# Designed miniproteins, single chains, continued (5): the designs that were tried, part 55

Each design is a single chain, and the fold is of that chain. pLDDT is the mean over its residues in the fold that is shown.

## One batch from the design tools (miniprotein)

Design m18025
Fold by ESMFold2-Fast:
Structure m18025 (fold): chain A 95 residues (1-95)
Amino acid sequence: MVTKISSEELKEIKEREARVEKIASELLGDPEVEAISGKLMGLDSETIYVGTVKPKEEAEPYQEEIQKRAGEDVELVSIHEFVGLKILASLTEIE
């Protein structure tokens, strides 16, 4: 199945992703960090996912600080999990 998103909604999602990505990049010290909205994966979720190489226990303080600065619900996931999320997001149809 593919997720359908309007071009206007996609623009707003991409702006939120860019804001989270910038903050996460600064806090994690990784300029290549990417952020993906759960909406692009067919999830009825406002959560924005960010891939990280940090262990879960080390990632939790960064997750809280990114959420606080971005004003968005953010979840840090492993790089391995993030690749899967990126594939799901690539299946999204734009109308």
Scores: mean pLDDT 75

Design m18026
Fold by ESMFold2-Fast:
Structure m18026 (fold): chain A 83 residues (1-83)
Amino acid sequence: MLSLEEIIEELRARIEELRAAPDPAKRAELIAWAREQVSQMSPEEQVALANALARLEAEHADDPVVQALVAEIHTLITEALIA
């Protein structure tokens, strides 16, 4: 299993790839991968990932691709936290 730091690094890399070349299939693959990672996390790790996503959103406040991806992944984390 990837560490939280490795998950954040991979997420940043995949988001940058989608910013450079938008691909609906790669976007769907990223969301599916994120869902799998979140499902394997403790609640503490899920909160830490949510905080990292808030920072990523702030870093890319003017990028609608990043905003949409962060919102979707944040929904996955929120659903996991209330399960």
Scores: mean pLDDT 80

Design m18027
Fold by ESMFold2-Fast:
Structure m18027 (fold): chain A 70 residues (1-70)
Amino acid sequence: MKERIEEIIKLVESLLNDNKEALQSLSPKEQEEKIKEFLEHLKERLSEILSKEDVEEALKKVKEIIEKTL
């Protein structure tokens, strides 16, 4: 369980780093909208493979990474 969350975090970090320049080229409002869409999509996908508690933990950590990266 914990290992899957760590793998998801690493994947998200890699995706953010690869798309950092593109995201930073957007207006702050557009960045917030794209991040919200991404988090909603991620929640749906994680809900298919993880328990509700693990989904909430993963989303919390992903939000922290996004805030630190952008």
Scores: mean pLDDT 75

Design m18029
Fold by ESMFold2-Fast:
Structure m18029 (fold): chain A 75 residues (1-75)
Amino acid sequence: KFAEYRKQVGALIGRLQQAADAGDTSGIEKLIKELEKLVEAQRADESLDYIVVVEVERTENGKVLVYVYTEKKPK
């Protein structure tokens, strides 16, 4: 359900911020892919009216900016 996806997204964002703070570029890339998979899974889940979307911006200095928002699924 939506609440479980929100929980999973939050956990991955926490890990992404830790990887960024540690300068773990490979960890950042893996976590971005896992976040993309969660968004894709939510889009495929017909039981959801809303999804949690995550956008990640990587800076030249290895820092990350994470944007989290709720999107209403089209009917």
Scores: mean pLDDT 77

Design m18030
Fold by ESMFold2-Fast:
Structure m18030 (fold): chain A 76 residues (1-76)
Amino acid sequence: AEELLARGKEAARRAAEAAERGDIAAAEEADREFIAAVEELLAAGAEAAAQEAVAYAVELMREVEEAARRLAEQME
């Protein structure tokens, strides 16, 4: 379960990094790996670990969104 959680978090991190650089294909690939890891955690009954992986991904995407908002403000 811990290895699946670590893999899910790693996939989420790669998806966020790809999104930040505008690499849509890499972001989609990492998102698929993240979804697969969460599905495996849920199938194993590791609901808390699955929730932790999702919360981690949400936090990373919030950081990407904040960075994009700051860039938009600079282009006023």
Scores: mean pLDDT 78

Design m18031
Fold by ESMFold2-Fast:
Structure m18031 (fold): chain A 72 residues (1-72)
Amino acid sequence: MMEEIMREAEVTLYNMAAIIYYKIGDYEGAVEYARKALEIDPEDVGSLELLAEALEKLGRTEEAEEYRRRAA
């Protein structure tokens, strides 16, 4: 249970960081922290959607579409 609690906390914290970076217009920072969340939980829909949005803002459209498909 400790490992599960730690993973959930880390995913939540990285998602929060990614959202903050996205909202302030630091899309590269948003990508970095969304990727960190996905390293812990590769199927986290929130992280996949946020990564796709940030990649699209950076002009990395093909990568963004791949992550959108994974989130669906």
Scores: mean pLDDT 81

Design m18032
Fold by ESMFold2-Fast:
Structure m18032 (fold): chain A 59 residues (1-59)
Amino acid sequence: MPSLEEVIEKIKKEADERIKEVAREGIEAGLSMEEIIARLKEITEEEKKRIEEAKEEAE
């Protein structure tokens, strides 16, 4: 079973990759900077939530 540290590292890596994809796709789609920033904030909030949940479930 992965350690809490490994789970957190994976969550951070996945969030980083998703941020890069969403930013690139948003620019290509011609989204406003405000819309892109809003989407990136959602990803960072989801990342924080997943890390908190992982910590809560760690024994």
Scores: mean pLDDT 80

Design m18033
Fold by ESMFold2-Fast:
Structure m18033 (fold): chain A 70 residues (1-70)
Amino acid sequence: SEAEEWLNKYTNGRKIVSKKQLVKILVEELGIPEEEAKKFVDEYLKELGKEFLTKEEAVELLERAKKEFG
């Protein structure tokens, strides 16, 4: 998917995705303002009870962001 292509581009093939990388993808690929992107990522991490996402969880976050902002 397009979300997987973005993840590969920004994570250099790493299996875990940081908040900083997720925010960067949302800002650069979807045009979401940085503050809104940070809140969106923080809320998703809180829902999952995690500080880092797997690639699969990151794809779900990006698909949700595309639905809400794109």
Scores: mean pLDDT 82

Design m18034
Fold by ESMFold2-Fast:
Structure m18034 (fold): chain A 56 residues (1-56)
Amino acid sequence: GEEEIAELLKKAEELYAEAEKLREEHPDDPEAQFEAEVLEGLADILRGLASYLESK
């Protein structure tokens, strides 16, 4: 339902915020940059799923 979509979007925003913090705090650390990329990828999947559920 609507609550499920809202929860997915909230989790995606939290993951993007974590990724941004990692990039800002550890800009020269390739492991931290890779972890940020993984978090961004997961957030993109959650946003995509929320969008799919909204359209169906």
Scores: mean pLDDT 85

Design m18035
Fold by ESMFold2-Fast:
Order: sequence, then structure tokens, then C-alpha cells
Structure m18035 (fold): chain A 67 residues (1-67)
Amino acid sequence: MEKDLEALEKAALQMAAEGVPEEDIRKTMLTIGERRGLPKSKVEEAVKKGLEKAKELGPEGALKYAS
């Protein structure tokens, strides 16, 4: 579970760095989380953390971190 949530956090960060809208990132990550049997609240926390980290690093920094 924690490792799956970390993967979703990184995926959300990478999508944000690629310019995907936050609404689309949330929708995609929630769908993936449901398929993996992850709690919605935990998926939402992971996405929020990924998006906040992307904003802190900026586009170039976020891409470097996600790679």
C-alpha cells in the first residue's frame, strides 16, 4: 500500500511537470487507486503531496525528480 501510494505521488508529480491539468491528474490517480484497491482518502493525500512538490520544484525540477 505505502509503496503504491508513493508511486501515485511520483506519477502525479510527473504529470504536473508535463503540464497535465490538476483535475485530470486527480481523476486519473483516483481511477488507478480504485483498480489497485487503495483507499480514496490515501490516494487523494498522495496526489496532493505530489502536486505540492511539483510546485515547489518547478517544471524542470519536477521532471528531474520524477525521472
Scores: mean pLDDT 76

Design m18036
Fold by ESMFold2-Fast:
Structure m18036 (fold): chain A 60 residues (1-60)
Amino acid sequence: MELDTSDLGPDDHRAYAERLLEYAEKLGDEELVGLAQRVLDGESTLDDLVDALGRRHGSR
C-alpha cells in the first residue's frame, strides 16, 4: 500500500462532509446533519464530524 497526498486534499474533506450530510439525512440524525452543514460552511473541521460519528459508531 502506498500513501497518497490527495487523501489530505480539501476537496476530499468537502466531499466527505457532503456524503455524511446525505447519510445523516437518511438516518434522520439532526446532530450529524448540523455538524456536516457547519463543516461545509467552514465553521467546523472534518475532525469534528469524525469525532461525532465515532461517538455513535464506537466500540468500547
Scores: mean pLDDT 68

Design m18038
Fold by ESMFold2-Fast:
Structure m18038 (fold): chain A 58 residues (1-58)
Amino acid sequence: GGTAVGAALAAGGELLRERGVRLSELSDEQIREIGAEAGKRGGLSPEEAERALRTAGL
């Protein structure tokens, strides 16, 4: 759903800003870690959150 995706994207963006990096600078393993945390905050599975973050191009 849109609300959960939006919340996960906001959380993922915040996590990237805290680390001072862009998603494109991260390894696949690091992106999965960010996706898992963003998913927890947004109410998405880690896989759905990772896909949303990659699609958004953060």
Scores: mean pLDDT 80

Design m18039
Fold by ESMFold2-Fast:
Structure m18039 (fold): chain A 62 residues (1-62)
Amino acid sequence: SREEAEKALAEGEKAFEAGDYKKAVEYYSKAVTGYAELGLHEEAREAGKKYLEAKKKYEATL
């Protein structure tokens, strides 16, 4: 549902702010998939940008 996608986005943002980039990647990925399945392409695109930023920061810790 849209509420589940919005919750995933919010959880991703909380994880990103806490420096938990692995968790942020997981939640942003769920938000992207959720928004895309709903046909909400702009929201999916914005969540995708956040996903890529979180992934970059996560990979820098490896």
Scores: mean pLDDT 85

Design m18040
Fold by ESMFold2-Fast:
Structure m18040 (fold): chain A 94 residues (1-94)
Amino acid sequence: SLEELQEFAERLDELVERLRAGEISVEEGAEELKRIAEEMAKSPDPVVAKMGKGLLEYVEELEADESLSEEQKREALLTAAQIVRQELLDLIEE
């Protein structure tokens, strides 16, 4: 639904702001982003479900990557959340 798309976009925006402000750790940010992604993956909308699945896989790979610093992981989480948020907003504006 349009309301669910808006709620996911708002949750992603709040997560981005909290990560940027240092109010939550990189680990906590990854956990919250995975929760949002899992909920999106269960959406009856196939576009939203695909975005959720892709985001979930991305965050899991990012967490497993021992070559990345915490700062690099933070930037990657911020970028992923912002991209998915923009894709959701683009769907809402139709």
Scores: mean pLDDT 86

Design m18041
Fold by ESMFold2-Fast:
Structure m18041 (fold): chain A 55 residues (1-55)
Amino acid sequence: SSAELNKKMSEIVEEAQKRLLEEQKKLTDFSSIKAVSDKIRAQTFAKWKELAAES
């Protein structure tokens, strides 16, 4: 269902946000923080698109 899909997508985003926060705590260099953020964002959107395509 659409509601179930939306819930799974939200969970993927929440996991990515939690991981980003944890990774940022380990880094002090802005460029490194940005690189990790960009990677997590790209991976999150890839998972989101895959989940949406399966619906």
Scores: mean pLDDT 80

Design m18042
Fold by ESMFold2-Fast:
Formats: structure tokens, sequence, C-alpha cells
Structure m18042 (fold): chain A 59 residues (1-59)
């Protein structure tokens, strides 16, 4: 389903952010926004939440 694929791209974007690859993260955010039919700003917000969750889990 498109929603499942979009969520996978959000997770990949979060992983790219954690790895310091902001160019790759942006590409994944754009794909996620397209698949989920949401603004890029909202996709970026969701990726930020995933990054914070991952950082808290690692602490």
Amino acid sequence: MKKEQGEEYLRKAAEAVLAGDFELAREYMEKAAELLDIPLEEASERVGELVEEARRAAA
C-alpha cells in the first residue's frame, strides 16, 4: 500500500539524518510526502519525531 511505502521512506529519512546524510534524508522525505500525499513540511516533522524517538531509545 502507498501509505506503508511512505512510512518506510520516513524511517529511511530518519536513518539518513542519524547517519549525517542530509541530502539522502531530503530525497527520502520528498518520496514519503508524495506517497502519503502530505506536504514536505509535515513529512519533515514526522522524520524529526522518528529521529528523537531513536535518540531516546539509544540513551
Scores: mean pLDDT 81

Design m18043
Fold by ESMFold2-Fast:
Structure m18043 (fold): chain A 108 residues (1-108)
Amino acid sequence: SMEEENEKILQEAKDLILLSLAVKRRITPEQYQALLNAKTDEELAELLAKLGFSPEVIQKVIEAFKSLERAVEEKKDWPLEKRRQEMLGLANLKAQEIIDLLDKEEAG
């Protein structure tokens, strides 16, 4: 169904952001798997806080996820390939913004 396709694209985009964070902070495979398995934004925020991410970074991740959720819904009638490309592009942009914030916080 279109809903199943949209959910898969959204998950792929969210996973890209989480992978970027895991690589940047050298998170263990077990910790990364826990982030991927988070079912709610609240659970994700709690896990990120336990991993030492600042409230500002956590908020930016949740805001990025909400932006992706809105974008996939607004583009749900777009061709599948174009929709996936746009969503991954947006995820890459959001990941870079979050990494830039981490770099500023870790500068020293």
Scores: mean pLDDT 85

Design m18044
Fold by ESMFold2-Fast:
Structure m18044 (fold): chain A 65 residues (1-65)
Amino acid sequence: KKKLEEAAKKAEERFRELGIDARVSYVGDKIVIAARVETPEQAERLLKAAEELSKETGIKVEVHL
């Protein structure tokens, strides 16, 4: 099993590379992403990345924009 904390940090770094100000937290049995987006394109990229993270880890991911 991959550490969820490591997955959260990796996701946060990836969002930073996309120019998105996002915080990724592991809470209980899920990953929570809280982000401030300035364009619809950033929101779309964030949601796509969250979906990929959920598929890769098997953990539920919640996104708050």
Scores: mean pLDDT 75

Design m18045
Fold by ESMFold2-Fast:
Structure m18045 (fold): chain A 62 residues (1-62)
Amino acid sequence: TNVYYLLGKHYIDQGGDPVNAIIAYEKALEEDPSNEEARKNLEELKKQVGEEKLKEMIESRK
């Protein structure tokens, strides 16, 4: 299994920062674009966080 996919799941399972989980799933898709589980989880997280809130959270990490 893709290590980034596992890392993303780990962040979610621990109740961690959803931005870290999103970044991990994006990296998983960068390494394996056919990973449907990573894509599904990424889409769900983006819907839960919201596009504008996600942009704000990423910007705050600069």
Scores: mean pLDDT 74

Design m18046
Fold by ESMFold2-Fast:
Structure m18046 (fold): chain A 77 residues (1-77)
Amino acid sequence: VVENPPAGMTEFEKALLKGLEAYEKGDYETAAKYYEEAIKLNPSTPASVYEKLAEAYEKAGDLEKAKEYYKLAEEKK
């Protein structure tokens, strides 16, 4: 059976950790997907997560998405 995630972690936190892990590995497209998932799971997500998502899209070469999420990050400050 599939192992359960560590106790005390929310789905939001798990998505953030997966995004961070992918980003550290240089898999910026996967990192962007997980950061988007985190934002969808928690609409009160802090600006820092939007900034990480924008950076992930920028590193992945999606400059339009990067601009969009940098804008959203500013609105969250």
Scores: mean pLDDT 77

Design m18047
Fold by ESMFold2-Fast:
Structure m18047 (fold): chain A 95 residues (1-95)
Amino acid sequence: SEDDKIQKEIDEELSKYPNMSDKDKALAKYVLAAYHLYKRGNRDLAIALLDDALENYADDPEIKKKIEELKKLIEENASDEEIEKKVEEILELLK
């Protein structure tokens, strides 16, 4: 599927970051995939991916909080700038 292709491309990109743990890379993949789906207009699927990330990959309370904040921004149709900033905040915590 196109979603599988997007996730594979993100996986390949993140494989270039040797200092990021496999667990953090998995979480980063979900966040980046959700962001790309949101940009393409698939808000519901973006939210579903963030829910999956929270349930299966996020265990740090600060990271969980930032992902929940990102989910809320998408649900509330916040500005692209606010959504991009939140994605950057999450990735900064994972590196």
Scores: mean pLDDT 79

Design m18048
Fold by ESMFold2-Fast:
Parts: structure tokens; sequence; C-alpha cells
Structure m18048 (fold): chain A 58 residues (1-58)
């Protein structure tokens, strides 16, 4: 469900080296994606891609 997707987003962000602010943004973005009609898998893949791009430019 949504809670499990949010928990997975947090774990992905932590594994990528995200800070607390970046983790919270990832959790919010997954929630927004699910509310917009994205599947959990699609929302999580988008979050991982966006975080990798953001952290690479950090």
Amino acid sequence: GEKEAVEQAEEIAKKLGANEEEIERAKLSVKDGLEAGASPKEALELIEKNLKEELEEK
C-alpha cells in the first residue's frame, strides 16, 4: 500500500546517501505520485532516478 511505498522510498533514499531533507522530499514525492495515479513501482522508480540525479550534482 501507500505506507509500504513510502517506507521503500525512505530506504532507497538512505541507500543513495540522501540527507534527512532529501528523504522527506522523496517520501512526499511518492505520496504525490500515488495520488496522481502512478503505480507504486512507477513512483519508486521515478524517485530513485530523481534522487540519483540530484545527489550526483550535490
Scores: mean pLDDT 79

Design m18049
Fold by ESMFold2-Fast:
Structure m18049 (fold): chain A 95 residues (1-95)
Amino acid sequence: SDTLQRLIAQLQARIAQDPDNWQDWNRLGSAYFRLGDYDQAIAYYDRAIALDPNNWVAWYNLGRVYAARGDFDRARAYYQRAYDLSGDPDIAAQI
């Protein structure tokens, strides 16, 4: 959508100025997930995790991407990691 393309452009500009903000990489991954570009979404979520491996949001989002691809074994592993970091019972429902 126009809103997604605008968000992507804004996030890319932010990352060009500060590439070490894991939240911007995570948001960029989520934008590409919404576009259906799963390979690019995974690459950006991996970058967010590399910057902060304790950010459960990127782990949870990787689980969502792999579930959308039909890889439920990998999805469960990522949901487990997100749950271990967050303690969120709504994430436990995905495992």
Scores: mean pLDDT 90

Design m18050
Fold by ESMFold2-Fast:
Structure m18050 (fold): chain A 57 residues (1-57)
Amino acid sequence: SEEKKEKAIEEIRKVGGDISKLPEIAKKYGVSVETLKRWYLESEVEEGLELIKKAVG
């Protein structure tokens, strides 16, 4: 659901895009790390942030 996606993205933002936290957040929301990373990238692209490449690593 979109609600779940939004909450997962906020958790990533709260930890500053720390890639080491992605598995923990993914497990918390019952999604794959790949799905979580895609959601984060989509959110950052929508906001038009140049920092997206650095946030992903």
Scores: mean pLDDT 73

Design m18051
Fold by ESMFold2-Fast:
Structure m18051 (fold): chain A 70 residues (1-70)
Amino acid sequence: SAGELFEEGLRLFAQGRYEEARELFERAIKLLEEELGPDHPQTRAALRELARVYEALGEHERARELLERA
């Protein structure tokens, strides 16, 4: 499930495994967008978590774009 992907992503993020966390969050967001749509509150919450990963990776512009969608 998308929730399971996010829980694992959060665990990897805590371990400093940012690229792997990115992959899991992106997959979870894709599932949420397909099932609930891009404007759903759960999808927006997920976009905010992915933005945190991009900040950790130094991709500040990409993080900003995600937050504008959330």
Scores: mean pLDDT 84

Design m18052
Fold by ESMFold2-Fast:
Structure m18052 (fold): chain A 66 residues (1-66)
Amino acid sequence: GARVVARGLDATGATAAALIGIGSEGARVRVLPDGTVVVEGGLSEEDAEGIRQVAADSGGTAEVER
């Protein structure tokens, strides 16, 4: 599965990214104190793109590692 690190998200964007990760079977979600959202494990490419879109809409960035 892909790993996604999303940075610079507001509270709404961080929540949305975390919910996509929680909804992915086998994915592990970690939200850091600075609002960085890390999703790794069973993340699908569709869910990884969803997190990228949420990060972009929040004015942040997301890196997809395969």
Scores: mean pLDDT 79

Design m18053
Fold by ESMFold2-Fast:
Structure m18053 (fold): chain A 64 residues (1-64)
Amino acid sequence: MSKEEILERQLLVGVIAVARAVMKVLGIPIPKEIEERIDAAVADPEGFSLEELEELLEEVRKTL
């Protein structure tokens, strides 16, 4: 795996985690399915493809 792919994965997981934190502060409800996927991605970022992480971020953005 390239250094660029590792950094992109870390950035995507970081952005998703920050978005979740902002949603909790603002009192925006997160669907359980999305919350479970975020927890899984934070625990094991390598278990997700870049495409799956991008799709998860888009799902979080649509919930906002």
Scores: mean pLDDT 78

Design m18054
Fold by ESMFold2-Fast:
Structure m18054 (fold): chain A 61 residues (1-61)
Amino acid sequence: SAAEDAAASGRAALAAGAAPEAADNGGTYKFSGMSAEDARRAALAAGGSEEAARHAENGGK
């Protein structure tokens, strides 16, 4: 599904060395240099909630 493909893309980004900023707070992820879509997928792949994914998608707001 599209959601599974997005999660796989996020995991691939993390495996390629992309790391979340401020990942220590379980509801807050920020990824420098990522598009909103990539940041959302990476947050989900890191085990973040939908709230964390939206936070990442909004540029860590």
Scores: mean pLDDT 59

Design m18055
Fold by ESMFold2-Fast:
Structure m18055 (fold): chain A 97 residues (1-97)
Amino acid sequence: SRFEELLERARRLIEEARKEKNLEEQLRLLEEALRLAEEALRLVRTEEEREALRELLEEVRELALEVMKKAEDLSLILRAIGLVLRAIGLLFDLDLL
């Protein structure tokens, strides 16, 4: 399914982000994963899909918070904050389904 395709692609980006040492590149990977998660949200039909997407969004939020804690450049800190807030917003939207 398109949902499974998007979720698998997002999971791969998150795994790449976990291994990435460059904070800017880590944020770029997480931003791409979140974009795919936003597309996947529109396709959620089952409780299993909702739970899988929730887990993915929580992982993006946690990794973005870690970038925020490690970043010393204000632009990277602001990007990480933006990503955390977007992930929280999508988690809220998901809980309304």
Scores: mean pLDDT 89

Design m18056
Fold by ESMFold2-Fast:
Structure m18056 (fold): chain A 119 residues (1-119)
Amino acid sequence: AVVLTESGGGTVKEGGSVTLTFTVSGVDFANSGIGWFMQKPGEPLEGIASIDASTGGVVVAGTVAGRFTPSLDLAASTAYLHMENLKVEDTAVYYGRVSPAVPGAPTYYGEGTEVTVTE
C-alpha cells in the first residue's frame, strides 16, 4: 500500500514561516513526480509546487513564487515545502501528492495538513 505521512502544520503569525513535510512509502520515490496542492476555504484545489524526483525539475505557481520552496530528500523518501513571509490568505489545507513513473499507476494524495495564518 502507498502511504503519505504528513506533518508540520499549525497556527503561525503573518510574516512567519513554516515547513510542511511528507514521507512516502510503497512507491519508487526517486522516479516519481512529487507535488503540493492547497485548498483555501471555499475555493477549489490548486497546485502550488512540484518536483520531478528523477530530473530535479521544479515548478512553483506564480502566486507563491519566491515565498514557497519545495525540496526533496531522496534517501529518506521525504518532501518538504518551506513557506516564508506567510500571509493571512495562505490559510489553507495543504496536500502532498505522489505520481509514480510507472505505466497505469494512480496518483496518490495525502489527507491534508492545516495551516492557519493569523494577524
Scores: mean pLDDT 85

Design m18057
Fold by ESMFold2-Fast:
Structure m18057 (fold): chain A 93 residues (1-93)
Amino acid sequence: MTAEELLAKADELLKKAEKLLKEGDRLLKQGDYDKAIELYKKAKELAEEALRLAMEALRIASKEQILEAIGRILRAIGLIIDAELGIEKAKKK
């Protein structure tokens, strides 16, 4: 598996996680707290898998791919944090 293939897979997972996070935010705003928590948990799981793939890509990355891998790592961490904050907000309502 190449770094390019790992980053492409991470991008797919990050895109799915972002979509679920946005859907969770919408449900949270509508007062559907249980469904929002379910979507945030799914978004977190996808972002954690994307983080794993991006870190694996960083280990085998060429010099030119290092910044690309770091970008995906940071994006995945941000999505994990956003999902956790969403879960906490929904649980306190």
Scores: mean pLDDT 87

Design m18058
Fold by ESMFold2-Fast:
Structure m18058 (fold): chain A 62 residues (1-62)
Amino acid sequence: MGLKAVAREDYIAKKSEELSLKKGEEVEILEVVDLEEGKVYAKSLKTGKEGIVPIKFLGEAE
């Protein structure tokens, strides 16, 4: 089971491999894709969609 997080702000995917999120949307972080760019591969628990999202838009799940 991956680490759970919540979107701190709305994020709109800018590339096909990225995941769009709404503020408060819960995600499961599956892996760190690029540590220097702060990118993770995550799955939305609301929509079931997966993609890359910048970690700065994610916070701890309550």
Scores: mean pLDDT 78

Design m18059
Fold by ESMFold2-Fast:
Structure m18059 (fold): chain A 73 residues (1-73)
Amino acid sequence: SSMDLSNVEYAEKLIEEGRYEEALEEAEKLVKAFPRSVKAWKIYVEALKKLGKEEEAEKFIESLPEEIQKALE
């Protein structure tokens, strides 16, 4: 597999614990390593929204490939 699932689970745990800034840092690493991963982008967008950066998250979604945008709904 090309995705490090332990890093995905760690980022999800950080969101669950309210550690949104740390979750964003981990998610940034994931989207850079796996730019076609819907899972990585979902975590990244969720962390941005939890930090109150909803407008920024929407602008980033618009800049993503159409296949990723559709998967994020």
Scores: mean pLDDT 79

